# Ledger of designs, part 49: designed miniproteins, single chains, continued (5)

Each design is a single chain, and the fold is of that chain. pLDDT is the mean over its residues in the fold that is shown.

## One batch from the design tools (miniprotein)

Design m17690
Fold by ESMFold2-Fast:
Structure m17690 (fold): chain A 100 residues (1-100)
Amino acid sequence: LEEIRNTSVEEIQEELNNKVVELLSKVLGLPTKEEIENTPEEELEEAFNKLPEEVKLELEKELAVAVLIKKGVPEEEIEKVKNAKSIEEVRELMDEVAKK
């Protein structure tokens, strides 16, 4: 149980980093993942903070879905995350999955 919880946190962090890079590439028009990785974290964070709330919500959903798929969560639970209306709701659904 403790191992599963710790692995989930590490996997979420890794998937967040990977998906943020991919989605920032699409949103900011940066040509490659390597170019994003060479950008200082402060600049990436500032760019993310400038995104509209709707785009931030979609990024959070994509990252959450990627984590849930990696954990082998059923499609029914994944659909709940896709239909979330706020970042807070996405996080609540992720916490619910982590408890199971």
Scores: mean pLDDT 66

Design m17691
Fold by ESMFold2-Fast:
Structure m17691 (fold): chain A 86 residues (1-86)
Amino acid sequence: MVEEAIAENVALARELFGEEAAPLFEEAARLYKKALELKAAGKEKEAIELFAEATRLVAEALRRGGAEELAEEAERRGAELVKKLE
């Protein structure tokens, strides 16, 4: 459930850290959509790279919101997701 995991991370971070993190969540969402398009086109390696980047942006948003522990958890979950796709 790649799509759901990314969406959950974005939604969770938005709810917890609000407007300060919103631009990073928006960029993560854009990368997530592009990754899905690449996956549909058979570009799985590029899709995986974009999923990883989207997760890093969510983690960065969490860090800027002052939740270092949650940022580390989000990045860890995203890394697991990326490895699952390889």
Scores: mean pLDDT 71

Design m17692
Fold by ESMFold2-Fast:
Structure m17692 (fold): chain A 97 residues (1-97)
Amino acid sequence: KLSKEIQEIIKKIIEILNGERSKEKDEELVELTSKLAQLLVEEKLLSVEELYKLIDEVLTDDSIKEESERAAKFLEKIAEKLNLKELLEAVKKYLSE
């Protein structure tokens, strides 16, 4: 199962996704998402090849204009892959705004 460090980052991400939007929180979401991606690779929950593929899918989506929306789309793919139901629900709520 997930390490305590990964669980803590996911909890912080969920709190941001469920909270009020602001530029500061959007920037924090991007930073925490990057840190989560790094830890998932370090703990072998995600391969470097899988990470690259997910990043490419998000970066090539011309429908996404904001960095925070790109982070949320990446988190949606991670939540689906790792079966993280609470994170997936929070991301879907955020993207429906």
Scores: mean pLDDT 80

Design m17693
Fold by ESMFold2-Fast:
Structure m17693 (fold): chain A 87 residues (1-87)
Amino acid sequence: SREEALRELLEGARLYDENYNATTPEGVAKAVGGALLAIGAAVQAAIESGSKEAGAELAEEAARRAEEEGHLKGAELLRKIAEGLRK
């Protein structure tokens, strides 16, 4: 569902934001896992809607919310995902 995809996009972005500069194996795994969760959620939203643009727009909406919450690196990730879906 759209609500589930949005939740996963935000959770993935948060994990990435909190761990993007990690040097420990656990922290790196969380950053990578967060990025993959966000990518998977955006792709799933695109598949369910039949539109890569819908997936990109949802990722952009999530980026705005992440930015409002202070997760700037998470928001950057989400905007890159949106751009990737449009290509």
Scores: mean pLDDT 89

Design m17694
Fold by ESMFold2-Fast:
Structure m17694 (fold): chain A 95 residues (1-95)
Amino acid sequence: AEELIKRAEEAFEKGNYEEALKLVDQAIKQLGESGDPELWPLLARTLILKAKIYYKMGDYEKAKEYIDQALELARFYGHEEVIAEAEKLKKELDA
């Protein structure tokens, strides 16, 4: 999953949001199908990336949906760094 996420981040940085979204969706599916709690931090960060992609595409409703999913997951397993990143992005969406 990490290689897909890296490629998605590169596509996102280049402004190729459709490619970034495709790669992120593949990574989320792969991480979700694993069922491994050790991968939950990576899944939460990938959901944040998906929210950022939708935000850049102007789909603020979907961006909020995925940030809320990332926050729920990150709070469940207790990852302060991911929680802080998700809350920061949520404030940007509310502005």
Scores: mean pLDDT 79

Design m17695
Fold by ESMFold2-Fast:
Structure m17695 (fold): chain A 63 residues (1-63)
Amino acid sequence: MKSSLITTLQKDFEKFKETSTLPAEELAIKEKEVLALLKELETAPPSLIVAKALEIIGALNEQ
């Protein structure tokens, strides 16, 4: 379900913020990006859910 996926990704991002050693400025940029993608995922049609989820995961795994 889309709502469950969004909740999971929000939790993953919260953990990323908590464990990340990135500078606050870089974290703020990633937070803004991830929040925008989560908002898009919330309104995305079923066919785009996986693609949007992968974008969020990619943003979190960017080094």
Scores: mean pLDDT 73

Design m17696
Fold by ESMFold2-Fast:
Structure m17696 (fold): chain A 81 residues (1-81)
Amino acid sequence: SSEEREKLLAALREIAETLRDWAEGKISEEEAIERITEILVAVGVPEDEARRIAQEIMDAFLSLSPEEQRALIEELEAWLA
C-alpha cells in the first residue's frame, strides 16, 4: 500500500542519516547499530532479528573504503530525496 511504501522510504532515509552521522563522527558504531535496530523495530522487524540486520548492515558498510562509504550515502540520499 501507499502507507507501507512511505514507512519503508522513511526508514531507509533514517538509516542513510544514521550512516552519515557515523561517517561524520557524530555517533559511535554502537550508537549507529542501536539507531538502525530501533528504525527496523518501528517498521515491524522483531528486535532480535533487527539487531542482527543492523549489525550486518554496519559490518557491510565498514567493509567499504571511506570513498565508497561516502558515495553510497550520497546515492541513497539522492534516491530517497
Scores: mean pLDDT 86

Design m17697
Fold by ESMFold2-Fast:
Structure m17697 (fold): chain A 95 residues (1-95)
Amino acid sequence: MKFSEEKLKELLDLSSLAVGYASRITSLKNMLEQLEKGADEQKILDRISTVPGAFSDDLVARARKEGLIKAVQEAIEREQKLLDEYQEKIDKLEK
C-alpha cells in the first residue's frame, strides 16, 4: 500500500488506541476473574481509586452506585465496543 505520512500517523494513532483498549479489556477481565474467585471487592476498589485518570475515576463512581462486578462487566462491554469501532476504522484505512 502507498501511504502518506499523514495516513501513517493516523494508522499509528488508531493502532495505539486499539492496543490501549485491548490492554484495558485484558486488565478488566483479570479483575473480574479475581472478583469471581472471591477477592475482596473493597480492596480492589481502593486500589482502582489510587490510580489517576478519567477511566479509573469513572469505574470507581459506577462501582459505588452499581457494585464493582457490574461496573467492571459494563466497562468491558464499553471498551470492547470502542475496540471494535477502531478495528473497523483500521480495516478501512488498510483498504
Scores: mean pLDDT 76

Design m17698
Fold by ESMFold2-Fast:
Structure m17698 (fold): chain A 65 residues (1-65)
Amino acid sequence: MSKEEILAKVKEYFEKLMADKSLTRQQAILLTNKYASNLLSSYSSEERIEINGKLSVWLAKKTLE
């Protein structure tokens, strides 16, 4: 799975969690970070930092909306 595919899957996972009215935004963010960490477990530290950086920017934008 490419880094772009992982980032897309993680973004889709967050959107699905946000559709669940029983979850707070903070809970959705925590679950999304856990999901991303699991998918990235086989990647190098540098690649994990890169993808997590992109995800953090996207999540920050979503939390300000």
Scores: mean pLDDT 78

Design m17699
Fold by ESMFold2-Fast:
Structure m17699 (fold): chain A 102 residues (1-102)
Amino acid sequence: GKVYPKIVVDIAEKLVKALELPESLHEEVYELVEAVYENTEDKEDLADKIQEALWKAALEKGIVTEEDTPIEAMEKIKELAKEGKIEEVKEILKKAVEIAKK
């Protein structure tokens, strides 16, 4: 596996636990956190930028509407994972990585 900075590992592990994601999505979560970390000047904004990227990805995939908050987007992603829709969650995470790399 790729070696990530400690801050990326710590945030990614917290995100995996918050969303109750399976270990099979671990790499996609680490890639998302790393992309946000590398593209965010103020590291205090990391949590907000991660939530924003996930919200935008969920919006583009039609999982949420513009009326949903970033927190509600995270709750819907968690529910999809709980329902076993792992491939759908994986595509949301990949899209969030693309958004974060802008």
Scores: mean pLDDT 83

Design m17700
Fold by ESMFold2-Fast:
Structure m17700 (fold): chain A 82 residues (1-82)
Amino acid sequence: MAEGAGVLARWLYAHVPIARRYPYEFLLGLVELLAGEYGDFSHRPRMVEHGVARVLTEILETQGRGPLGDPEAYAAVAPYLP
């Protein structure tokens, strides 16, 4: 598994309450999926329904500088993203 994806998934589990509603394996898979899609959920309706996907999109769009993101978490994942 990608090291940065695991770091961000663990960060989400620790710091984002809505992420705790999902299994860790789901969060890891979602982070890895977003590495390929880079936050375009307009063509992935199933992802838009998850609050975790919204948080991850904001982190990617703002490079962790948005109100729901963390620059440290983004920096840990950035080397593994497109």
Scores: mean pLDDT 58

Design m17701
Fold by ESMFold2-Fast:
Structure m17701 (fold): chain A 64 residues (1-64)
Amino acid sequence: GEMSARAAREAALTVGADEEGAEAVARGGWPQKTGSEGVRAGARAALEEGKISEEQARAMEALA
């Protein structure tokens, strides 16, 4: 939902993702029910799309 998408976007920006990366992360996080799950799902989805780096994805999972 909106909370999971927001948590994912905030985590993406915290690890230095650009606007496009943060948007991809938010989209991947939106279907999840919790902020932590949103961050993990968003990071994985954006990494698969090539919108964030592997280092950014790992840092985001550490924040979840």
Scores: mean pLDDT 82

Design m17702
Fold by ESMFold2-Fast:
Structure m17702 (fold): chain A 73 residues (1-73)
Amino acid sequence: MARREELIERLQKVAGLSREEAEALIDKFGGPYVEALITDLEDFGTPLEEAVKRLEKVPQMAAGGRAGADALA
């Protein structure tokens, strides 16, 4: 599971963000998206600014809309 504190620490290490800046990214995009962003920064050397723009450019069209949602009465 993507834990908020782990994402914050990784963002601070890889991008030099403050805790508040890292929390703002997680709140804006969500943990799974931020985890993918961190992976891009660490594994592919993608610049933080470019990775953030990619997240902003991608509409949440399919993200989070994946159903399974008939578990209600």
Scores: mean pLDDT 68

Design m17703
Fold by ESMFold2-Fast:
Structure m17703 (fold): chain A 109 residues (1-109)
Amino acid sequence: MLEYSNVPVSEAEIAAAIADLKALSDSLIKNTPDKVLREEIRKIEKKAIAELKKAKTRADLQRVLSRFIAEVLRLVAVETAIKFKLDESLLSEEEKALIKKIEEEKAKA
């Protein structure tokens, strides 16, 4: 059997994945009131698009998309934690750093 992970991806498949990723990012940003979180979504999108353009196999494409989804879900978790004022002891060090960055940005405004 042909291993799915080693199947080459076409330029059309990469273009479709980039279009879908942009549409998802735009939808997330529209529903994200925090400026810092919107900027982090755009950074994650830009990084994922650059990695997708370098994808050679379907496994590469899936890996980039899975990482993008995981990073975006982390931002959603941070937004939820801020909204419900969750105890910082329940958060990862990366999530705590993101909350601190949001607080510092708000203090500058």
Scores: mean pLDDT 75

Design m17704
Fold by ESMFold2-Fast:
Structure m17704 (fold): chain A 63 residues (1-63)
Amino acid sequence: SRIEELEEEIEELKRQRKELEEEEKKALAAGDERRAAVLYSARGILEAAISFLEKLKEELLKK
């Protein structure tokens, strides 16, 4: 179903977000501020996508 597809997509994006968080920590520990900034931005985009899909899922559950 569309709901199941959205749930699978959300969970996959959450896994990718966790990986980006770990890579950001590694970049910061290495003193690579530019890489950390890029990873921070990528994580922000991913968080926005997760929020959008969760909102879409809730709207579909209402009707």
Scores: mean pLDDT 86

Design m17705
Fold by ESMFold2-Fast:
Order: sequence, then structure tokens, then C-alpha cells
Structure m17705 (fold): chain A 60 residues (1-60)
Amino acid sequence: MTDEELYEKLRDEVLSKLKAGRAPVFEAPSERMRELIERAINDALAELGMTGRVRMVDKA
């Protein structure tokens, strides 16, 4: 899988998570993977017109 294909897949995963009202959480085993994940998150947020702030509270 190329970096471009990986990025597209990551973006789709982020979009799916955000549309479901879930925070996108990914494990980045390398700096290259981290860069791709960060870019995918930022681009997905922009596509949804979001400001990049998602809050989840586990406390009642």
C-alpha cells in the first residue's frame, strides 16, 4: 500500500469515527505513520466543517 492509499484509508476511518460521534484514536508506531494520521484527521475535520474540537466526558 502506498502512502497515498494509506492516507485515503486513514481519512475514511477518521470520517467514519467522527460521523458516529466518536473521537478518532490511532496508534502510531512510527513518525511517518503519525504524520499520515495527523494529516488524515485534519483533512477529515475540514471536510465536515468542524473546528477540530471534540470533547468526551467519562465522568457523570
Scores: mean pLDDT 66

Design m17706
Fold by ESMFold2-Fast:
Structure m17706 (fold): chain A 64 residues (1-64)
Amino acid sequence: MSKEDLDKEVTEAMGRISLSVMELAARRGVPGVAEEAEKMGDMLKSKGQYETAERLYELARKAR
């Protein structure tokens, strides 16, 4: 197993956790969730997790 395979698995897990946390924060009306979701999306996009980043960006747009 290469470091690339491990990094992908870790990044995917991190993406799933980030989505769940941001969705919970949005539902609870936490201030700044839209800005934080965009930051998380940017981080995941830099790691090559484009689909999860897009979901975070959509959440940010909905949270406004």
Scores: mean pLDDT 76

Design m17707
Fold by ESMFold2-Fast:
Structure m17707 (fold): chain A 81 residues (1-81)
Amino acid sequence: IKEKALRSALDLALGAREKMSPRQAAIVAGLSLATALITYYGDFETGKKWIEQGREASKDPEEAERFTDEAIRKLKELAEK
C-alpha cells in the first residue's frame, strides 16, 4: 500500500514535469513530495519546507525546473528504496 502510493506520487510529479509549465510543475512536484513525507513518514517540517520552496521556485522558470527535478529525485529515492 505505502509503496504503491509513493509510486503514484512519483508518477504525478513526472506527469506534471512533462505536461505542465515549469511553474505549475514545481508546485505539483513540491506538493506531491510533501504529501508523501507527511502521510507516510510524519515529517511535517520537511513537507512544509518543500511546499514553501516550490512556491518560491515557481517565480523563476530556471529555478522551477531545478526544483522540480530535485523533488522528483527525492520521490524516486522514497518510491524505489
Scores: mean pLDDT 80

Design m17708
Fold by ESMFold2-Fast:
Structure m17708 (fold): chain A 74 residues (1-74)
Amino acid sequence: ALSAEERVAAAVAAFEAEARRIAAENPGDPQLQAELMERRARELLVELANEGLSSEALATFLRRAADIMRRVVG
């Protein structure tokens, strides 16, 4: 089984791939990109919470997802 750190890293990598796909599929619409990325981040957060990850691990995921969104949205 993956450690909590490895599971967060995997979720962050999955989110970054999805965020890049969302941006590519919705060029020139940063508002829609942000809305779709926020929905994906929430879905992954629920998955991690259901797997029993700590509040600190969930907060780390959210910070890293926000960093990806700031870089990718445009």
Scores: mean pLDDT 89

Design m17709
Fold by ESMFold2-Fast:
Structure m17709 (fold): chain A 104 residues (1-104)
Amino acid sequence: MKERLREILRRLGASEKTIEKVLANAEKKLMDFLMEVLGENEKSAKVTAEALGKAVGVENPEEEEAIRVLLRLAEKYGAGAIGMLLSGTTHRTEVSAVARTIVE
């Protein structure tokens, strides 16, 4: 499973550093979700962004900003950007740091 997710992330333009961070922190359910949602098409980007919004819970403005960054990255780079941030994120500040790494 991890090898297929790694291959998908590479095809979507993820760096090796980002891929390893995603895989190190991804639980089986999140990996299965990413494989299913990000699998083969860009339309998955919107579904992934909506799922992230619900999973994070927009209880505070900082979490809302993190979701906004993810949506912007999805629009620019496609589903892969959201997939990387979903698996590697535990806090808003970390989301911004990972997003910057992907955009570079």
Scores: mean pLDDT 47

Design m17710
Fold by ESMFold2-Fast:
Structure m17710 (fold): chain A 57 residues (1-57)
Amino acid sequence: MVSKTVRLTVEILGGLESLNLVRDEELLSLATLISRMTGDSVKTAEEQLKELKKKYG
């Protein structure tokens, strides 16, 4: 299940649908940014982003 904090952070940054525009190579950079904003680990943020991209991509 995706963290509410991670989901809200993505919605603030550009919306869930904008994840379709993020390339796989850019996911680590985005996960690092979200990790800094939410306090979650980079790995957790990356896994949550992949779940959101799969659901809304």
Scores: mean pLDDT 69

Design m17711
Fold by ESMFold2-Fast:
Structure m17711 (fold): chain A 90 residues (1-90)
Amino acid sequence: DPEEALRKGEELFKTGDPSLFDEAKEHFIKAALSPEASAGVRVRAINGLSELYKEKPDERILETIKEVATDPNADPIVRGAALAALIGML
């Protein structure tokens, strides 16, 4: 469930505990890549990944956001959010 994945990712990240950030990352990746998720859920997951990347740069976060930004089947709002996140990460 992408909504549940987003919720878990946000809860783990909110703790501020770096030992939980890898688990938060996996939940955000699941939500960001779920084509069945609403645009709002996917945008929030991309924002979570962008914030995690600022804390600890991670190639898999970058590749996940690039995948969403370049996916022609993704909602234009979701692709736009991913592109904005990539620009902010450069």
Scores: mean pLDDT 86

Design m17712
Fold by ESMFold2-Fast:
Structure m17712 (fold): chain A 55 residues (1-55)
Amino acid sequence: SAKQEALRKEIQGILKTRALTDEEAVALADKYGLSLEEVRRLTFEAGVELQREKK
C-alpha cells in the first residue's frame, strides 16, 4: 500500500545514518496508522535492501 511504501522509504532514510529506536518505531506506527508489527517488518525489509546495495 502507499502508506507502507512511504513508511519503508522513511525507515530506509533513517537506517542509512543510524539504527531505528523502539520509540521511533512507535511514533512511525502512530504517524502512518500502521501496527508496530508492520513497522518492525518494514524496518527488517529496509535493512536487508541497504545491505544488498553494499554488495
Scores: mean pLDDT 78

Design m17713
Fold by ESMFold2-Fast:
Structure m17713 (fold): chain A 74 residues (1-74)
Amino acid sequence: SDEEELERIKELAEKFYNFVKPHLSEEEQKKLEELLKKLKESTDPEEAQRLFLQMMSFVADVNPEVAEEAMKKL
C-alpha cells in the first residue's frame, strides 16, 4: 500500500541520515536535515522517493565514500 511504501522510505531516509550525519560538516548536515524534514512531512510516496534520491545524491557529491558505506548498511 502507499502507506507501507511511504513508511519504508521514511525509515530508510532516517537511517541514512543518522549514518551519514557524523561525517558531514555543520552546513552539509543542515541541508540534509531540510530534505529529511520535507520527506518526513510528505504524504506522497513518489515525492518521498524523490526527496530520498536527492538526499543520497547530495551525500554522494560531498562524500562518496560515506554514501557507499551508508547504502551497504541500509
Scores: mean pLDDT 86

Design m17714
Fold by ESMFold2-Fast:
Structure m17714 (fold): chain A 96 residues (1-96)
Amino acid sequence: MAERIRELQRRVEAGEAVDLEEVRELFRELLEEYNPPEELRKALEEAIEMALRGEDGEKIVEILKPFAEKYKNDPKMSELLLGTAALAGIILAQRR
């Protein structure tokens, strides 16, 4: 999973266009595998939708920050939060 996100990031850094549907599919697969609580799931979905709208990355960080603190001792949920942040960054890079 982390390897697939790193591959998308490498493609963006190489100046390659990344299909936003591929990013949405990866996000769906992350949600299915990690099965987060509904509250966290909604926040993660909001972060991705904000990125797709081209909203400021600082605003996305602000909505995820409380959940990063809440789940800091949960490695699985922390990994999901980091993966979602990486996908949001990939989406925002495509909007530039």
Scores: mean pLDDT 80

Design m17715
Fold by ESMFold2-Fast:
Structure m17715 (fold): chain A 86 residues (1-86)
Amino acid sequence: MSREELEAEVLRTLGDMLAVLAGIAYVKGDKETAEELLKQAVDIYARALELLGYDPETARKEAERHAKDVFERGKKIYEERLKQLE
């Protein structure tokens, strides 16, 4: 693994955490915080992809797609947990 690949993995992990937290915030009704966290996740993912040799435009597009996918998973996980409290 190259040093750049390792840095990209660390950034991807951070992006995943931010996108999951955005999903949780959205389900809790804090849509403003959800939007802010999701934007941060996209920026971090785009940086990770650029380190892997993607051009900035392609990196941004793929980052947006990935962030949305992780965000939706975070929403579902939290919604399932809320049902257990009912």
Scores: mean pLDDT 86

Design m17716
Fold by ESMFold2-Fast:
Structure m17716 (fold): chain A 56 residues (1-56)
Amino acid sequence: SEAEEEALRAEAAELQAEIDKYLAAGQRIPEELLERELEVSVKELELAVQRVLAKR
């Protein structure tokens, strides 16, 4: 759904901003943030695949 896509985009943006803070400070990115980013990326990919399949 569009609401799910918007929520995932918002979550991805928040995670990217947090990761960028660590990079700007020259600090190691916590594994918990990387795991969360992976979860969001997988969900985004699943929704993208579902959209492609729906158009076929």
Scores: mean pLDDT 80

Design m17717
Fold by ESMFold2-Fast:
Structure m17717 (fold): chain A 61 residues (1-61)
Amino acid sequence: GSPEEAARAGAEAARKAGGDPEAGALANQHSAMGQPLGEAARRDRGGASAGGSAGVGTAEK
């Protein structure tokens, strides 16, 4: 997807996981560009698992 969409999704997931939105956005953006930092994977799992959000990836709204 787009780096902007990746950044937004990363920031949202990080925020819900109690992490830094900036760090989540940057890590997810790197992953979307084909350069995973590892932080993106950990942050994404943390956001989904810790928050149990049913919209962090799908963006229901």
Scores: mean pLDDT 58

Design m17718
Fold by ESMFold2-Fast:
Structure m17718 (fold): chain A 82 residues (1-82)
Amino acid sequence: SALAEAVRSALLVFAKKFGLSTADVDAVVARLEALADAEELERTTAFLLGMSMEPEGYSEEALAAAPLSPEVRAVLREYLTA
């Protein structure tokens, strides 16, 4: 789907900028699609792109404050802190 491609693109931008592995990105996208509706996938994409604009990268405080479900936050935390 277009939303899955947007999330995948946002994850790759973040991963490349902060030196994370891209090997599991497609598996992460599949997990997010299973847990999130279209509106939450859009919010997830916006969150990842916003975090990519920050010089510090990943922030647990920012993730905890994000308007995302606990399940989506758990998937993102697992990947972004690997």
Scores: mean pLDDT 86

Design m17719
Fold by ESMFold2-Fast:
Structure m17719 (fold): chain A 99 residues (1-99)
Amino acid sequence: EEEKERELKRVKARVNDLLNMKTFEANQEFAELAKKDPEEARKKRPELVSKINEFQKKADEYLKLVENSETEEVRKQAEKMKAEIDAELTRLENRVRSR
């Protein structure tokens, strides 16, 4: 139980970090677009919100898989999703660092 609780806390923290980074990136893209073309920015805002919502849904699905990991198949799916989340987080961190 301790190991599972610790894993869930780690996963929730990582998901929250990635969601915050995605939100930050979307806000930066929106701010840059708004400086160049306010009308285009208004049209693009629903797209950016949709991308964040899609990621949140995927994160919620991953957390449910981790909580219900009774079978090897479910554990394999959780591991794949974790790898995707970690790769995306690393990519976002590198983009922020490179300005």
Scores: mean pLDDT 68

Design m17720
Fold by ESMFold2-Fast:
Structure m17720 (fold): chain A 95 residues (1-95)
Amino acid sequence: MEKRIEEIARRISELYGISFEEAKEGVEKAVEALIKGLENLNEATEEGLKRLEEELNVGELIEKMREAVKNKDYEKAKEYALELIERAIELEEKK
């Protein structure tokens, strides 16, 4: 997990011209926000995920993440959240 966060942070740092440390903190906060939002049935988190499902064709991934949170499998939930972030970054890198 740590190595995966570092790889994503490196890509974000290069893409947005921010420091690696800022990018890493951003990834960690995004993962925490996604999991907490799903756990607490946060409406803004649900709306954001619906938008991503439509734009990135990640509906199956989002459903797997929801099931992991529901089952309190936070390690799987973090893994799916990182995959969702990787998909979003890949799309931005293609622009």
Scores: mean pLDDT 79

Design m17721
Fold by ESMFold2-Fast:
Structure m17721 (fold): chain A 86 residues (1-86)
Amino acid sequence: MVPSEEQRAALIDAMAAALEANKDKSEKERAKAAADAVRAVAAELGIQALDPAKEYESVGELVKALAESLGLSAEEVGERIVLAIL
């Protein structure tokens, strides 16, 4: 099922916060931290937003995967992340 707007916002905010907290780390480490944060919030909401077995090599790959899971474009998720950390 497609997540609600409140669930989408919570997951995108979790990703943005994790990316900002890990901004001085490598691309792969930032992607892992962000994926872990999204999965933690998704578990609290009782939903699955990302494949729990999949690892992401880049933030861009993770953004695309999250966007597909949420029924949004990668561009929309990327814009919402930038706005959350401004």
Scores: mean pLDDT 81

Design m17722
Fold by ESMFold2-Fast:
Structure m17722 (fold): chain A 92 residues (1-92)
Amino acid sequence: SSLLERMAAVILEVAKELGLPLSEEDARKIAALLASMASEDSAGLSYGQATAALRREFPHLKITRGHVSAFARALVERGLARFVDGRFRVRR
């Protein structure tokens, strides 16, 4: 599967663990947005920046900074992202 498909699967799994009602389509859209904004060649995203972006694009999902930090940690643990100097970047 593609990087985005792997990221979406991780995001969906973490959302279920946190009780966040997230569809597979929403997980794919979140993965695509994070990959676009936090690409490997970018300055990366802080949790605050990622939370603000996700709240703007998906206001119906009620995403918190806690959800974002959990997504980021899971993506890093599974080798799909890295976290350096307070910012995460998606590997490509």
Scores: mean pLDDT 84

Design m17723
Fold by ESMFold2-Fast:
Formats: C-alpha cells, sequence, structure tokens
Structure m17723 (fold): chain A 75 residues (1-75)
C-alpha cells in the first residue's frame, strides 16, 4: 500500500513539473499529501484517497494535453 501512494505521487509530481510548477511547490504538496496519508488508519479511507489522486492525475494529464494551465494551491 505505501508503494502505491509513492507511485501515484511521483506520477503527479512529474506531470506538475511538465506543467512548469515550481519544484518547491511540488515538494510541499507531496509532503502534505504524505502526512495526510500517514494520519489515516482506516484502509477504506486510504483506498478513497488513492482513487482521488488517480482522478487528479487524469485531470492534470487532460489539462496538459489541452494546453490549459495547471495551478497548484497550498492551503
Amino acid sequence: MDEKIKEILDEIAALLRQAGTPQELIDALVAKIEAEWNSITDPEEKEEMLKSLEAAKEGIEQRLKDGIPVEVELG
């Protein structure tokens, strides 16, 4: 399970780099998501998080394909 979160985050990070997102923002976003993942103890919530990240990845890929800017906000 830990390998799956790292894999999807690496894929999202690669797409964000391709979109021109600063590495510092990518690193901060990845760290935030990893901290959230490590706080979850329910396997069902972890599965939902993985599905949400897969959907986010597909959204970024589609925006890049269509030439739409990709923006990252850290809350």
Scores: mean pLDDT 77

Design m17724
Fold by ESMFold2-Fast:
Structure m17724 (fold): chain A 61 residues (1-61)
Amino acid sequence: HMPTQEDVDRALELLREHLRKTHNLPLQTPEEARQYLGDLSAANRAAGEGAPGFGRWKEPA
């Protein structure tokens, strides 16, 4: 089961609120949150599992 764009949008909303309250990050728009998730995803793949972020529970093939 692959996440849909709607699932991603929901996750961005929750992530934005969480990071804003918990980490005091200046993520004021969904576009900024989307960019942040993109950067985390790219860094996670480049560094291999172990990079900080929201990785999958399942290891990619």
Scores: mean pLDDT 58

